Designed miniproteins, single chains, continued (2). Designs and how they scored, part 17

Each design is a single chain, and the fold is of that chain. pLDDT is the mean over its residues in the fold that is shown.

## One batch from the design tools (miniprotein)

Design m4566
Fold by ESMFold2-Fast:
Structure m4566 (fold): chain A 72 residues (1-72)
Amino acid sequence: MEYELVSTSPLDPSLQVLQNKETGEYVIYDTDLNLRLSQEQLENADTDPEDRAKVEQYNDHVAQRAQELLAS
């Protein structure tokens, strides 16, 4: 699949939003974790253990970045 960079998070440039060029779907991309999360994966995190693990890993990383920003 082909993805294009749409935006970077104000928390950290490693936290990105990509768009699938064929479908127009947006995905969250964490370059530090090399992790991509689609809306479907976010919605299905409670039912899919792999998606749940990825969402939890992403949320922990975002929380850490947010704490660093707020502590500044």
Scores: mean pLDDT 75

Design m4567
Fold by ESMFold2-Fast:
Structure m4567 (fold): chain A 69 residues (1-69)
Amino acid sequence: MQAFIDRLLSGMSDDSREKLLVLLDAVALVEQGMSPAEAARLIQERTGVKVSPQQISDMLALLQKARAA
C-alpha cells in the first residue's frame, strides 16, 4: 500500500486519517465482544493512538444505522 497516495487522495492530515483507521479497528473489537473502554485501551497500547470510548460508541452506532439501511 502507498501512504503517499492516501495523503494525496484524501487531503487530510496523516494524523486525522490514522485516527479514523484506528477508530474503525476499535469498533471491530467491540463487535467481537469487547467493551468500548477495553477496545480504546488495547488500541492505545498497540498503536499509541488515543481514541475515547465515547468516539468508539458513536462510530459503532453510526455504522449500525448504515448497515441496517
Scores: mean pLDDT 71

Design m4568
Fold by ESMFold2-Fast:
Structure m4568 (fold): chain A 63 residues (1-63)
Amino acid sequence: SEHLERIKELAEKLLKAEGIEAKVSIVGNSIVATKDGHVIRTPVTLESDPEEVAREVLEKVKA
């Protein structure tokens, strides 16, 4: 999905800008970030704003 790939790319850019080492993947309709053995899932819909979801992924990884 172009929508999911765009969100993944934005999330990766935000994490890199903050100096956070995390792997970002797409699993089904979710963006999945893996950091230090922890799996963080963020569900995505077609109505989701890509920038808002990317920011949510960053916030969850920083928690």
Scores: mean pLDDT 84

Design m4569
Fold by ESMFold2-Fast:
Structure m4569 (fold): chain A 62 residues (1-62)
Amino acid sequence: SAKGEELGEAALKKLQEEKGLPATEEVKRASIGAGEVAVLLGLEGERGIEAAADLAYKQLQS
């Protein structure tokens, strides 16, 4: 969804800024997917971005 993509892109930027993660296809894919999950959970704005970033980061560590 457009909203999930928007949250995922914001989460990607947050992960790059705060965690120093590279802008690879893997990190981008995880971030967008996490953004979609945040939307399904009804999370918006800063809460949605934080949740998406946390989820993507955990996925990338597995």
Scores: mean pLDDT 82

Design m4570
Fold by ESMFold2-Fast:
Structure m4570 (fold): chain A 83 residues (1-83)
Amino acid sequence: TEEERRRLFEENVAKARANLTDDKGMLGAAVAAGVATILDLERGRRVGDEIVAEIRARGSPEVAAAAERTREEALRAAEELEE
């Protein structure tokens, strides 16, 4: 339902922000931000930008690269679903 979609969006945004801890947590944060983007492209795009910026600032280069790839995949999937 639309209510479930909003709830899942909110849960994934909270999960993404909470998991900005270590490299392993940051990979989980990138995935959660990607799921949020698929659930709501407009809001999720902004959250994804926030999360990737934090990972670039605090994470390893490998984790930053993985987060960027995850974001690009999520944006492609979300755009396909909007079309």
Scores: mean pLDDT 82

Design m4571
Fold by ESMFold2-Fast:
Structure m4571 (fold): chain A 99 residues (1-99)
Amino acid sequence: MEAGKAFDEVLKAASPEAQKYIAEMIGAANEADVRIKTNPEKAEEYRKQAEADITKYADKFAEVSGNKKAADYLRQAMIDPEKAVEYFKKALEELKKAK
């Protein structure tokens, strides 16, 4: 819930072109969660695939937004769900600087 709200704020702060890649990162993270619930024994495989996809979209986000720090925080938020709220807040702060 809180991670979802923080992420929605990040999405709203990004340009329309950058929003596309944020949505792709969320999609990759959610797909991994669904796959892990369906087959927990392959959880590590699904996490590695999601990390690769999230990194790809974070790099595209950095390119279109010009904000590598925000991209790095978004990547960390998706890879480390326990710290997601913290990293989304940091990404939002970086995006607000790049208005």
Scores: mean pLDDT 78

Design m4572
Fold by ESMFold2-Fast:
Structure m4572 (fold): chain A 107 residues (1-107)
Amino acid sequence: SLEEKLKEEKEKLIEYLKTVEGLDEEEIKKLEELTERFKKAIRILVDQGKTVKLASTPTSKEELLLYTALVIAGSEVLIEEGKTSFKGTVTVSSAEELLALVDKELA
């Protein structure tokens, strides 16, 4: 299933982050916490008929964690909600815009 494929790809990504990018256990835990928080915000946006698009590349380890959490969260929510059509796209082009979007939706 698509859910099984996503789970397998997520496990491979976490292994890559540990072995190639050198993320420690605390950083992986932070990534998991960010992913769950971002999933809550993205579910609200998806329920409004919107998707989130990232228009930036990470320039720091902190941005790598934030952007990776967004990509995982977005993929998981789209599969879990089973939605294939959207009315609009919210584009985030920085870590600051991403955090502001999440904080706004969860307020």
Scores: mean pLDDT 83

Design m4573
Fold by ESMFold2-Fast:
Structure m4573 (fold): chain A 68 residues (1-68)
Amino acid sequence: MPSAEEVIKRMAELLEEAEKKNVRLSSEEFVAMVNAIEDYRAGKISLEEFAKRMEEVMRRIEERIKKA
């Protein structure tokens, strides 16, 4: 399993690619990402659950990038 740092790094790289392709993050995607990070930092969710939630958000962004 990736570390939390690696998951955050992958998200940051994906957001940079989205910005270059003029693909906008939705409010729902942004809120989901922030909530996952905050819940993990607060100890409310495991690293495994954090990675799954972040991967779901990244998948949605990647799908939009492919269509752009």
Scores: mean pLDDT 80

Design m4574
Fold by ESMFold2-Fast:
Structure m4574 (fold): chain A 94 residues (1-94)
Amino acid sequence: MSQAMIDEELSLVKEPASEEARALADAYLADPEGTYKALKEKILSNPSLSVSQKVAALLELSELFNLLDATPASDRESRAKIAQRILDILESLS
């Protein structure tokens, strides 16, 4: 994955990343599997979402987690912006 692909995705984040987004980015760096599993379970356990809506949300989150994996651990600002996109998706589902 190239830097240009990361930069393109980050163009979707217009505001500075929240404190919650920075915490999520740090949590994913420390425990990628546990963090992803917790967010996936939150979507899967939502009784208001159809199966199609759950699948669509999980696919979008999977792409954003792939971007986090492609982003250097030292690039805290880019990682926080990707985490903000994840939080924005989760907020749209609540």
Scores: mean pLDDT 76

Design m4575
Fold by ESMFold2-Fast:
Formats: C-alpha cells, sequence, structure tokens
Structure m4575 (fold): chain A 85 residues (1-85)
C-alpha cells in the first residue's frame, strides 16, 4: 500500500512536470495540481480532485491528460476492491 502510494505520487509528479514543461501549466499551477492529485490518492476522492484540477487548468490538452489519469486511478481502485473481495 505505502509502496503503491509512492509509485502513484511519482506518476503524479511526472504528469505535472510534463504539463509544466509543455507550457500547459505554470510551475505554481503545477504545484497546486500535484497537491490535489496527492489528496485524491490518499482519500480516494477522485471526482472532487478532477473538478478542482480542471478549475486550475485552462488548456484542453492538460484537462484531457488529468481526465485520463483520474479515470485510470478509479479503474485501478475498483479492480483492487474486486480482488480483495
Amino acid sequence: DEERRRRLRQSVDDLVQGLVDHGLLTPEEGEEVRKLLYDAIENSDFDGALERAKKLMRDQTGQTAVDIFIGSLKREEERRREERE
């Protein structure tokens, strides 16, 4: 669990850095998005994090990347619940 959360946080860092490097986010906006996605991982509040992240992101490409990322996390969480039960 802790190892998986570290891996997910690294994926968030990579996503945010890519968005900043491509000019889709400022460094400050990237830091806010990173915190929102970290919160989503810790609390499994993916829908809330997605809405907050979209509010920070002006560019459609960045919004699409976050949509795909959150969708992937939701599917992985659902899969894990099925495997445990």
Scores: mean pLDDT 72

Design m4576
Fold by ESMFold2-Fast:
Structure m4576 (fold): chain A 72 residues (1-72)
Amino acid sequence: SAALEEAKRRLSTGSLEALREALEDPDPEVRIWAALSALGSTDPGVRELLREALARETDPRVRAQLERALAS
């Protein structure tokens, strides 16, 4: 989707703001991509955004990717 491609471009900047926006996107594919972009991050700001996203997430595919990112 156009939203997913735009989110991918914004996430490539590595900014916390872009990550927060992607994690709050109404499209679950955008939220999945946001979680994937955060894999292996040890940054406390990134990890906090992932925890906040997981607390509100109801989509099981998105939840799985957020849990994976937090475990990495």
Scores: mean pLDDT 83

Design m4577
Fold by ESMFold2-Fast:
Parts: sequence; C-alpha cells; structure tokens
Structure m4577 (fold): chain A 64 residues (1-64)
Amino acid sequence: SKARINELLRRMAESLGVSVEEVKKMLQEIAALEGDGRRTAIERLAKESGLSVEDVEELVRAVE
C-alpha cells in the first residue's frame, strides 16, 4: 500500500505541475474538511489531476 500511495502522489504532482510536498499539503488541507466540503474538494482534485475519486480519497486517508 505504501508503494501504491507513493506512485499516486508522484502521478498527482506530475499532473498538477507541483512538488510531492505541495500535493501532501493540499491533501492535509482536504483532510481537515468535513462533510460536503471534503467531498467537493476531493472531486475537484480528482478532475484536475486525472486520478479517480477513489484514489484521491485513499491519498487523503493516507495523510491523516
């Protein structure tokens, strides 16, 4: 699972044109949100990065 998380972080960073550390900060900010705000942020990040909603949810859980 750690190797999978690292691969997803790398793909998101490459897609967004930012560092892996910037991606981790974005995910930590989303992890601090609750309810509909968290869901909307996950859906938006999935669309912008080209990852699935499920993959972004896994990343958010991994940084909590």
Scores: mean pLDDT 86

Design m4578
Fold by ESMFold2-Fast:
Structure m4578 (fold): chain A 92 residues (1-92)
Amino acid sequence: EEELREKALELGREAARAAALARQAQDTVSPAAALTGRHEMERQLEEMLELARKLSKEQVLEVGEFTRRELERLGEHDAAEEAYRRLKELAE
């Protein structure tokens, strides 16, 4: 469904924003803020994965490619690969 696809893409963007905030916090004197941003990124990614179960195989792969690209752009390579792997497995 288009609405679910759009929501999954938005969750991917929110995960990337949370990663950016965590990265920004790492450059300050607030380790707690950096940790909170990491947990928020992980929570957004898990919500995206649950939503992706309701998408078509093609939509799941689209969301996976988009989310991987956004996370990679922010230097979150491990999170990007893990999210893409889990979405690809879900599509299979």
Scores: mean pLDDT 72

Design m4579
Fold by ESMFold2-Fast:
Structure m4579 (fold): chain A 75 residues (1-75)
Amino acid sequence: MEEQKKEEERKKLEETVRKVVEQGAKHRADQLKAQHDLSDAERDAIFQKSLEQGMAKLPEHLKAVEDLEEELKKK
């Protein structure tokens, strides 16, 4: 019962964090394109690398959010 609810909440959190990572990757790629006058292909390569890096750290980000929520509940 509670285990299934925790799984659903983790799924929602994962989707939220994934969207934040994707938005950050887009913003970074667009900023670098503007700053360095990069081509669309170079911008897309930076976006892909930033997205891969962010997705690879998704478990770390999820753990950090869980740790912060636990600290806030204790205070």
Scores: mean pLDDT 74

Design m4580
Fold by ESMFold2-Fast:
Structure m4580 (fold): chain A 87 residues (1-87)
Amino acid sequence: MLSEEQVKEAKKIIEETIKDTSDLSAAKYALSALALSGYEDEVVELLNKLPVEEDVKLEIADFIVLAKINKEDAKELLEKAKEAYKK
């Protein structure tokens, strides 16, 4: 489960991706980290704000479901999101 500060970091990555959708990897990992931490309602709202095609949103939703089934670590997913956003 993410700490309060890590939740804010994940939301920031997603909000920055809403402004520039050239790489969705960071948003995909950050949304999954939030979902695994119990912020599912906020994940739905943020996913709906992404200016991408409906099929892309469904692909991200499927990735989140698979992360839950595989019992992935929310903190590891956030680290992947941060690395995907670093250049």
Scores: mean pLDDT 81

Design m4581
Fold by ESMFold2-Fast:
Structure m4581 (fold): chain A 63 residues (1-63)
Amino acid sequence: DLKKEIEKEAKEKLLKAGVPEEEAKRQAEILANGAEQLVKAGMSKEVAKQFAMRETDAYIESL
């Protein structure tokens, strides 16, 4: 399940970067939902996941 995979990986990265658990969970869910919408729009699962992980890194850099 792409959504669960992204939620797990994004949450782990956010927690390691010092984001509070509740915020990390919320942000990971937003990123995973975004990737799911990209797949529905015709993007491959691989590219959608790469996009979500780049957005995770950008969020961390904005802290």
Scores: mean pLDDT 83

Design m4582
Fold by ESMFold2-Fast:
Structure m4582 (fold): chain A 86 residues (1-86)
Amino acid sequence: MLSQEELDFEVRSILSTADRILEDVKSNKNADEKKKEEIEKLYKKIKELAEQMKTASHEERLKLYEEMRKLYEELLKLYNEVLKEI
C-alpha cells in the first residue's frame, strides 16, 4: 500500500498531467467538442477529489486516490482519442 509520501507524489503527478491535458485540449481547435466536454468533466472531478484529500485521513485519502486513478485512466483514454483525430 502507498505510503503518505508516495501517495502525495502520485497525486501531484496526476494533477500536473491533468492540468497539461486540459490546457492542450482547450488550445486545440480541431478537437471534438464532445470529447473536450468529457475531459473537462473528468478534470473537475479529479480536482474535487484532490480538495477532499486535503482534509482526509490517510485511509480516506487512499480510497479517494483509487477513485482518482479510475477518473485519470478515463481522462488519458479520451485524450489519446483526441490526439488520434489531430
Scores: mean pLDDT 82

Design m4583
Fold by ESMFold2-Fast:
Structure m4583 (fold): chain A 81 residues (1-81)
Amino acid sequence: MPTPEEVAQEIQAALKAKDYERVVALLESVRDLLSPAEAARMDELIAKLRAGELTDADLEELDRLVVRAMLRGSARAAALA
């Protein structure tokens, strides 16, 4: 399984490459780690990304959501151990 840092790095690399399908696939891999409200906001950001309307503020919000999801994933894995 890729690490939280590897997923975040791949998302940033895919964004720079304009590989939006790769970005969406990586974001979908962390969707279940978000609250319903955060997942809905991520869907809005994905829609903006596909429309080419993503702002620098939206990129910062997306990065925060990914980091939050990955931290929860790590905590969930630790709780299961």
Scores: mean pLDDT 73

Design m4584
Fold by ESMFold2-Fast:
Structure m4584 (fold): chain A 116 residues (1-116)
Amino acid sequence: SSALEARRRAQLEEQLELADALIKGADSNEKRARDLAEFARRNPSVSKEVVDELVERGEAAVASYEGAAEHLRQAGRLSDPETGARLEARAEELLRRGEELRRRVREIAEEALAAL
C-alpha cells in the first residue's frame, strides 16, 4: 500500500541520516586519533594525557563506524537489491576501516605506555 511504502521510505531515510551523522563524527575522531598517533610516534616522552585522548578518540571513531555500518545494513534491508548490495559493501568498508584504526591505536598506545 502507499502508506506502507511511505513508512518504509521514511525508515530508510532515517537509517541513512543516522549513518551519515555517525560517519561524519567518526571521520573527525579518526583524523584527531591519527594526528595524535603521529605525534606520539615522533615524541617518545609523550604525556599520559595525549595517550588517553588518542585512545578516547580512536574508540569513539570505531564505535561510530560500527554504528554507521549497522544503520547502513538496516537501510539495505529496506532497499531494492542493487541499493542493498551497495549499502552492505559500504558497511563492510566502514567495519574494515574501524578494525584497522582500532589495531593502529592499540599498537601506538601500548608503545607509548611502555615508554612511561
Scores: mean pLDDT 90

Design m4585
Fold by ESMFold2-Fast:
Structure m4585 (fold): chain A 93 residues (1-93)
Amino acid sequence: MDEEARKLIEEGKKLMEEAKKLAKEGEELEKQGKTEKAIELYEKALDKATEASALFTKAAELGTGELKKEALELEMEAGVNEVAIATKLVVLK
């Protein structure tokens, strides 16, 4: 269980890093008035953040002790990022 949880956490962290990078690129395009391209990047970022959240949820179910705690904290972080990106998409669309 803990070995599988650790692998899911690692995979989720990589997806969150990708989501954050895409969201940052979207913000820069939004600031430049390139709204359509910014929307495309925010949609990709939301997909990655949602995938990461699902992996962290699974890791929390399988993990124990500190691994479960880390997975739950990462799930919360992913949720916050999902809400932020989704809010941007609602405002821009």
Scores: mean pLDDT 86

Design m4586
Fold by ESMFold2-Fast:
Structure m4586 (fold): chain A 63 residues (1-63)
Amino acid sequence: MVVTDEEARAAVPAVIEELLDAALRHGDREVLEAALAVLESVIAAGLATETARAAIERLRAAL
């Protein structure tokens, strides 16, 4: 599989999913809050907005 600009950007949701899984598995409020701050920065940058929003909602539900 050749890497295209579109394919590279498609990897962002997978990174967000890994961050979400790690934060939820850790369960520590400090870790969850840190993950929220990172995802809010991703949204502010205009990257993977829908995936980042869904991840933020899941993290907030776990807090």
Scores: mean pLDDT 72

Design m4587
Fold by ESMFold2-Fast:
Structure m4587 (fold): chain A 72 residues (1-72)
Amino acid sequence: VSDEEVRRGVGEVVYGVGQTLLRRGIPEGYELLAKSYLILGDVEKARKYIEEAEKLGVTPSEKLKAKVEEGE
């Protein structure tokens, strides 16, 4: 199994949870969407969702912000 296949599967699960939270009006869903995009390698979208979370008063984890800045 390739790392890409594992990463995609994990990213899709986290994405689904984030979307469920957003549908219920829970802004913490943006942080989970950011994590999912980071897992999938889309640093630009991850950063965008972190900004949206911060605008709504959600503080993203320091680890998540560090990974986005490193371009993992």
Scores: mean pLDDT 74

Design m4588
Fold by ESMFold2-Fast:
Structure m4588 (fold): chain A 90 residues (1-90)
Amino acid sequence: SSILEEMIAELFNLEALRQELERMKRAGTVTPEDVEKARSTVNYLEERVKKLVEKAEIYSSDQEREEVKDIAKEIMQIIEEIRKLLDELE
């Protein structure tokens, strides 16, 4: 997949994780194991996104780099929202 397509997929995956955690919180079904798995997933995806941004700086056009940066900003906001939610669930 192109760098931009991979960034969009990561954004979709993180938004889905955020919505699932919010759903589980409302249902009262969140376990400590769910929190730990979500933290590991978020950390993994953050590092993956950082690597994709670095690749875009090298391989992408100026226009694609700006699109990747915009998506990265949105991803980082969702990551911070997820981390805050996970801290509230401890």
Scores: mean pLDDT 86

Design m4589
Fold by ESMFold2-Fast:
Parts: C-alpha cells; structure tokens; sequence
Structure m4589 (fold): chain A 72 residues (1-72)
C-alpha cells in the first residue's frame, strides 16, 4: 500500500543517513528503524494503516510519531 511504502521509505532514509552519523547517532537511528519495523509488522498482522512522521533535529536527536488506524 502507499502507506506501507511511505514507512519503508522512511526506514530507507534513516539507514542512508547512518553513513554520516557518529556511533551515538547510529544507535538512535537503529532504535528508530527497529521501532518502525515492529510497528509495520504489527500493522500488517492487525490490518491497520500507519501514518508515520520522522524528524531528525540538527543536534542529532530523532523524533518518530506513529498513528495506527483501521484500514476499513
């Protein structure tokens, strides 16, 4: 689905940015990627649509906002 493709695109963008990150930032990015993968798996099993927003701040902190709603 378009929503699933958007989540996968955010995961890919975070993985690409890891190449320019220090070890602490890479750990934060790995945590965010893992959380998104778990949320995507949960959504597939429960027939939910995920709306995802990922913000990386200039200080290297990462904010992930997830909203899950029924696909019906």
Amino acid sequence: SAAEAAVRAQIAALEARKATMDAAQQAQADGAIRGLQIALDYARKHNLVLDVDVTIFPDGSIQVTLTARRAE
Scores: mean pLDDT 78

Design m4590
Fold by ESMFold2-Fast:
Structure m4590 (fold): chain A 57 residues (1-57)
Amino acid sequence: MEKLIQNIRDAAQRNAEIYAEEFGLDEKQKKELEEEIFKAALNGYPAGREAARELAR
């Protein structure tokens, strides 16, 4: 099951990078976004753009 968790984390990192570029997030905000996407994915729910919007405020 570690493989699945690692894949989810990798996807969260890639998505955070994409949204950080789209919304002009700094490194700290990008890390926060990655964590939010990762947690949502573990619970089977999508997250990304909404979390990025909140961070960009």
Scores: mean pLDDT 73

Design m4591
Fold by ESMFold2-Fast:
Structure m4591 (fold): chain A 65 residues (1-65)
Amino acid sequence: STTEAAARLLAIGAGIESGEPVEVKEVDGKLQYTVTVKTEEAREIVEAANELLAKAGELPLVVKE
């Protein structure tokens, strides 16, 4: 869906800003992303992406530092 695609792009953007790889795995037909955040701005992007993913019925992004 458009919402899922937008959330995915936000997650990838956050990963690029951190310089760390974005990890992805499939869980029961849904994609789950793990992103590393090093700034407040990147964390805000992940929070926005998680709101969009929740509305789409998708798994939330997992955050590590």
Scores: mean pLDDT 73

Design m4592
Fold by ESMFold2-Fast:
Structure m4592 (fold): chain A 55 residues (1-55)
Amino acid sequence: SEREELLKKFQAWFGLEVDGVLDERARLALRSFQRMNGLEDDGVLDDATAAAIRG
């Protein structure tokens, strides 16, 4: 799915295991990314977070 591909892109970008699974390590990295982009740091791959990953 598009969300799985975006998550894999994000994992590769942050040097994480590229498995398309939003585990605790990936959630922590996602929260940091959200905070850096002025988004809610809930660790959820929502539409706003997906848009930020797309660029």
Scores: mean pLDDT 81

Design m4593
Fold by ESMFold2-Fast:
Structure m4593 (fold): chain A 63 residues (1-63)
Amino acid sequence: AAALEARLAHLQQEIEDIKTEVERIKKNPKYSKEQQNYFIEQAKKAIELLQERIARVQAELDA
């Protein structure tokens, strides 16, 4: 239980870290709109994979 709860918290933190990095990229004038869009799409994909992992961990906690 504790190990799965710690894993869940870690995965949630990774999503928040990705969101923070996206906002940093958006505020950086060195990145073109094309580069910003590329990073945003990569971040969306990473968040989707993390959400799938969260769903699996939640299923184990509920079992």
Scores: mean pLDDT 83

Design m4594
Fold by ESMFold2-Fast:
Structure m4594 (fold): chain A 93 residues (1-93)
Amino acid sequence: MAKENAEKAKEYAKKAIKYYKKGDLDKGTEYLEKAMKYFNEAYVLGKDDPELQKLVEEAGKEIQKAVDLGKKKGDLKSVLIAQQSIAELGKKL
């Protein structure tokens, strides 16, 4: 459900940040992929619900932090994951 997906997106984004800070790029990328998947599902399902949109925006901010940190740590996959996820979201809107 949209609320559950928004919460999971935020949780996985925070885990991605944790692993990127430790220099574990593989785990960081894995959790970022999970965060993006749940974020896209929450965004599509919650687009007409202002409270769910607020949770999606919070998740998006954590995902952006994870992408930025991954990029700084040399994880090129984080940038590709973000770009692909945004492109797929655009097709569903």
Scores: mean pLDDT 78

Design m4595
Fold by ESMFold2-Fast:
Structure m4595 (fold): chain A 71 residues (1-71)
Amino acid sequence: GPSFRLEEGSTGLPVRGIDAFLASFGLPGTGVIGPEKMALLEEAKKRAGLTGNDFGPEVAAALSELLRARA
C-alpha cells in the first residue's frame, strides 16, 4: 500500500498530505514534521499499538481515531 517513512524534519508531498488531513480537523499545517506533529503521530501509533516510522493506512486510521476522540 502507499506507505512512506516519517521522521522529525521530514518535508515534501507526504507531509503536505498530513497537513491537509490535519486541516480537516482545524489544525494548522507547517509543511514540515516538527515536534508537535511527531508527538501527535506517536500518540496515535501508541493508542493503536503500532510501531516504526512508516506512515501507511494503519497510521492514518489511528490518527483519524485520535482526532475524532479529541473532538
Scores: mean pLDDT 69

Design m4596
Fold by ESMFold2-Fast:
Structure m4596 (fold): chain A 99 residues (1-99)
Amino acid sequence: PLYKKYINRKDELRSIALEAAIDAEDLLRPLKTRFYILAGTDLPKEVLEAADYAYNQLKSGTSPPALPPEIERFAQERYKNDPLRVAAFKHAYHYLLQH
């Protein structure tokens, strides 16, 4: 599993998962995400839940879900084809679509 490569970097996985959740929320609701960034307020609980979800999926080595081709391309381009960050984004995006 991909996470085994980063097992000693659990804090970095949390940061990757949080960035992925923020980016997924920005793609789905850009004005809302910009508001929270500019206002300096806490992130919505849904974003924090998406980050926790993505982190747990990365730690378990779970394969990310298939997403529409345009979303797949967005993730690949955004993260320079970094498989860990792409996987984190796909998990967070999937979670936010369901919630």
Scores: mean pLDDT 74

Design m4597
Fold by ESMFold2-Fast:
Structure m4597 (fold): chain A 70 residues (1-70)
Amino acid sequence: SATDIVSLVNEIIRLDNSDSVLKELSDIFSKYGINWSIPEEALQRLNLLSKEQQQELYDELLKLKEKIKE
């Protein structure tokens, strides 16, 4: 869900808030037409994604989180 995606992004930023990680987050979201710099618009766009696209986005974010923890 959009809420799960937001929660995961917050976990990633809590682990590492470097410009490099923020850039990777921006690049992941941009693939889905989402500008994360505007949270209200980002949330609306997330809710417009198909369930399949939301799952793909979540999986990409989860992979980024795993790389940060290594």
Scores: mean pLDDT 79

Design m4598
Fold by ESMFold2-Fast:
Structure m4598 (fold): chain A 73 residues (1-73)
Amino acid sequence: MTAAELAARGGTLLRQGRYREAVALYQEALDIDPTNEGALALLLSALEELRRRGELTPEEQALMDKARALAKQ
């Protein structure tokens, strides 16, 4: 599966409210293509949605901080 296919599937999972599964697919997409800005933006969107729900874990917070640092550049 390509980074683009993983990101597209992640988008479908986000629409279904399956945020953690979407996060996992976006992480896989970024493991394949670390420069995929679309996957990075969608990862941050999924993590922000978990935060809004009060469901964000400390590990997910660390992931969000790392993703924000990457997005800054």
Scores: mean pLDDT 81

Design m4599
Fold by ESMFold2-Fast:
Structure m4599 (fold): chain A 91 residues (1-91)
Amino acid sequence: SREDELIARADKIVEEVNKLYEEFKEKDKEGASVEELEKIIEEMDKLEDELLKIEKEAAKLSKEAQRHVSFKVAEVTLKRMGMRMVLEEKK
C-alpha cells in the first residue's frame, strides 16, 4: 500500500541516520577534526529534511502512518542535537 511504501522509506532513512550516528561516535573517539564531524552532521541534516517531507505525506494518509513517522523524526532530531552538543564542547 502507499502507507507501507512511505513507512518503508522512513525506515530506510532512519537506518542511514543510525549508520551516520555510529560513524560520528567512532570518529569522535578517534579524535577526528571538528570539520570531519560537521560533515557527518550536514549529512544527518539532509536525511532529517527528507524525513520531514515524508512526515507531511504520512499525515495525509492516516493518523497511524503520521505517528509512526513523527516518532522517527523525533529520534533523528534528538540524535542530531546530541551530535551538535558534542561538537560545541570541542570549540
Scores: mean pLDDT 86

Design m4600
Fold by ESMFold2-Fast:
Structure m4600 (fold): chain A 89 residues (1-89)
Amino acid sequence: SKAEEEKKEKVKKEIQEEVIRATAEALRRIGDLETEYIEKARELKKNGDEKGLEELRKEYEKRMEELNKELVKEIRELDEEIKKKEEEL
C-alpha cells in the first residue's frame, strides 16, 4: 500500500540522517585531534624540544586509541538502533 511505502521511506530517511550525523561527528573528532597534534608538534619542533615531541606523540597515540574505542562503541550502538528500526518495517 501507499502507506507502507511512505513508512518505509520515512524510516530510510531517519537511518540515513543518523548515519550522516554520526559519520560527520566522528570525522570532526578525528580531525580536531589531528589538528591539535600537528599544531603542538610544529611549536615543539620550532623550539627543538625533542623530548616534548616524543611525549606529545605518546599522548596523541593514547588519545587516538581512546577515541577509536569510543567510536567503535558508537558504531555498534548505531548498528543496533538501525536493526531495530528495520525490524519495525
Scores: mean pLDDT 83

Design m4601
Fold by ESMFold2-Fast:
Structure m4601 (fold): chain A 120 residues (1-120)
Amino acid sequence: SDKDLEEFQKLAREIFELILKLENELKDKLLNGEEVSVEEAKKKAKEVLEQVDELFKRALKLLPPELQEEMEKRFKELKAKFDEKLNEAESLEEILKVVIEFGEELSDLLSEAEEKFLEL
């Protein structure tokens, strides 16, 4: 329904705002030359990823059942890939790159989900 689509779009926006906020926080620390623990930055990124997971699950429930299963699987694979890349990161710059790449791939996934929802 139009209302479910509007709610999906609102949740997608909230997800992007969380990722953008994390990107900006990491960029600000890099620009200021602050000695930020790689471990603390990873912890913060993982906390944001868990918030994104909760919002994505809420957005997923608004989709038709057939699309829910596909999108849940793809998101789980995406999250697992980024958790692995995040664990392998050795600098704040590498963590920022992982966060940016996650945001880009998640944007593609959410845009594809919206397009498929509109076609049904």
Scores: mean pLDDT 86

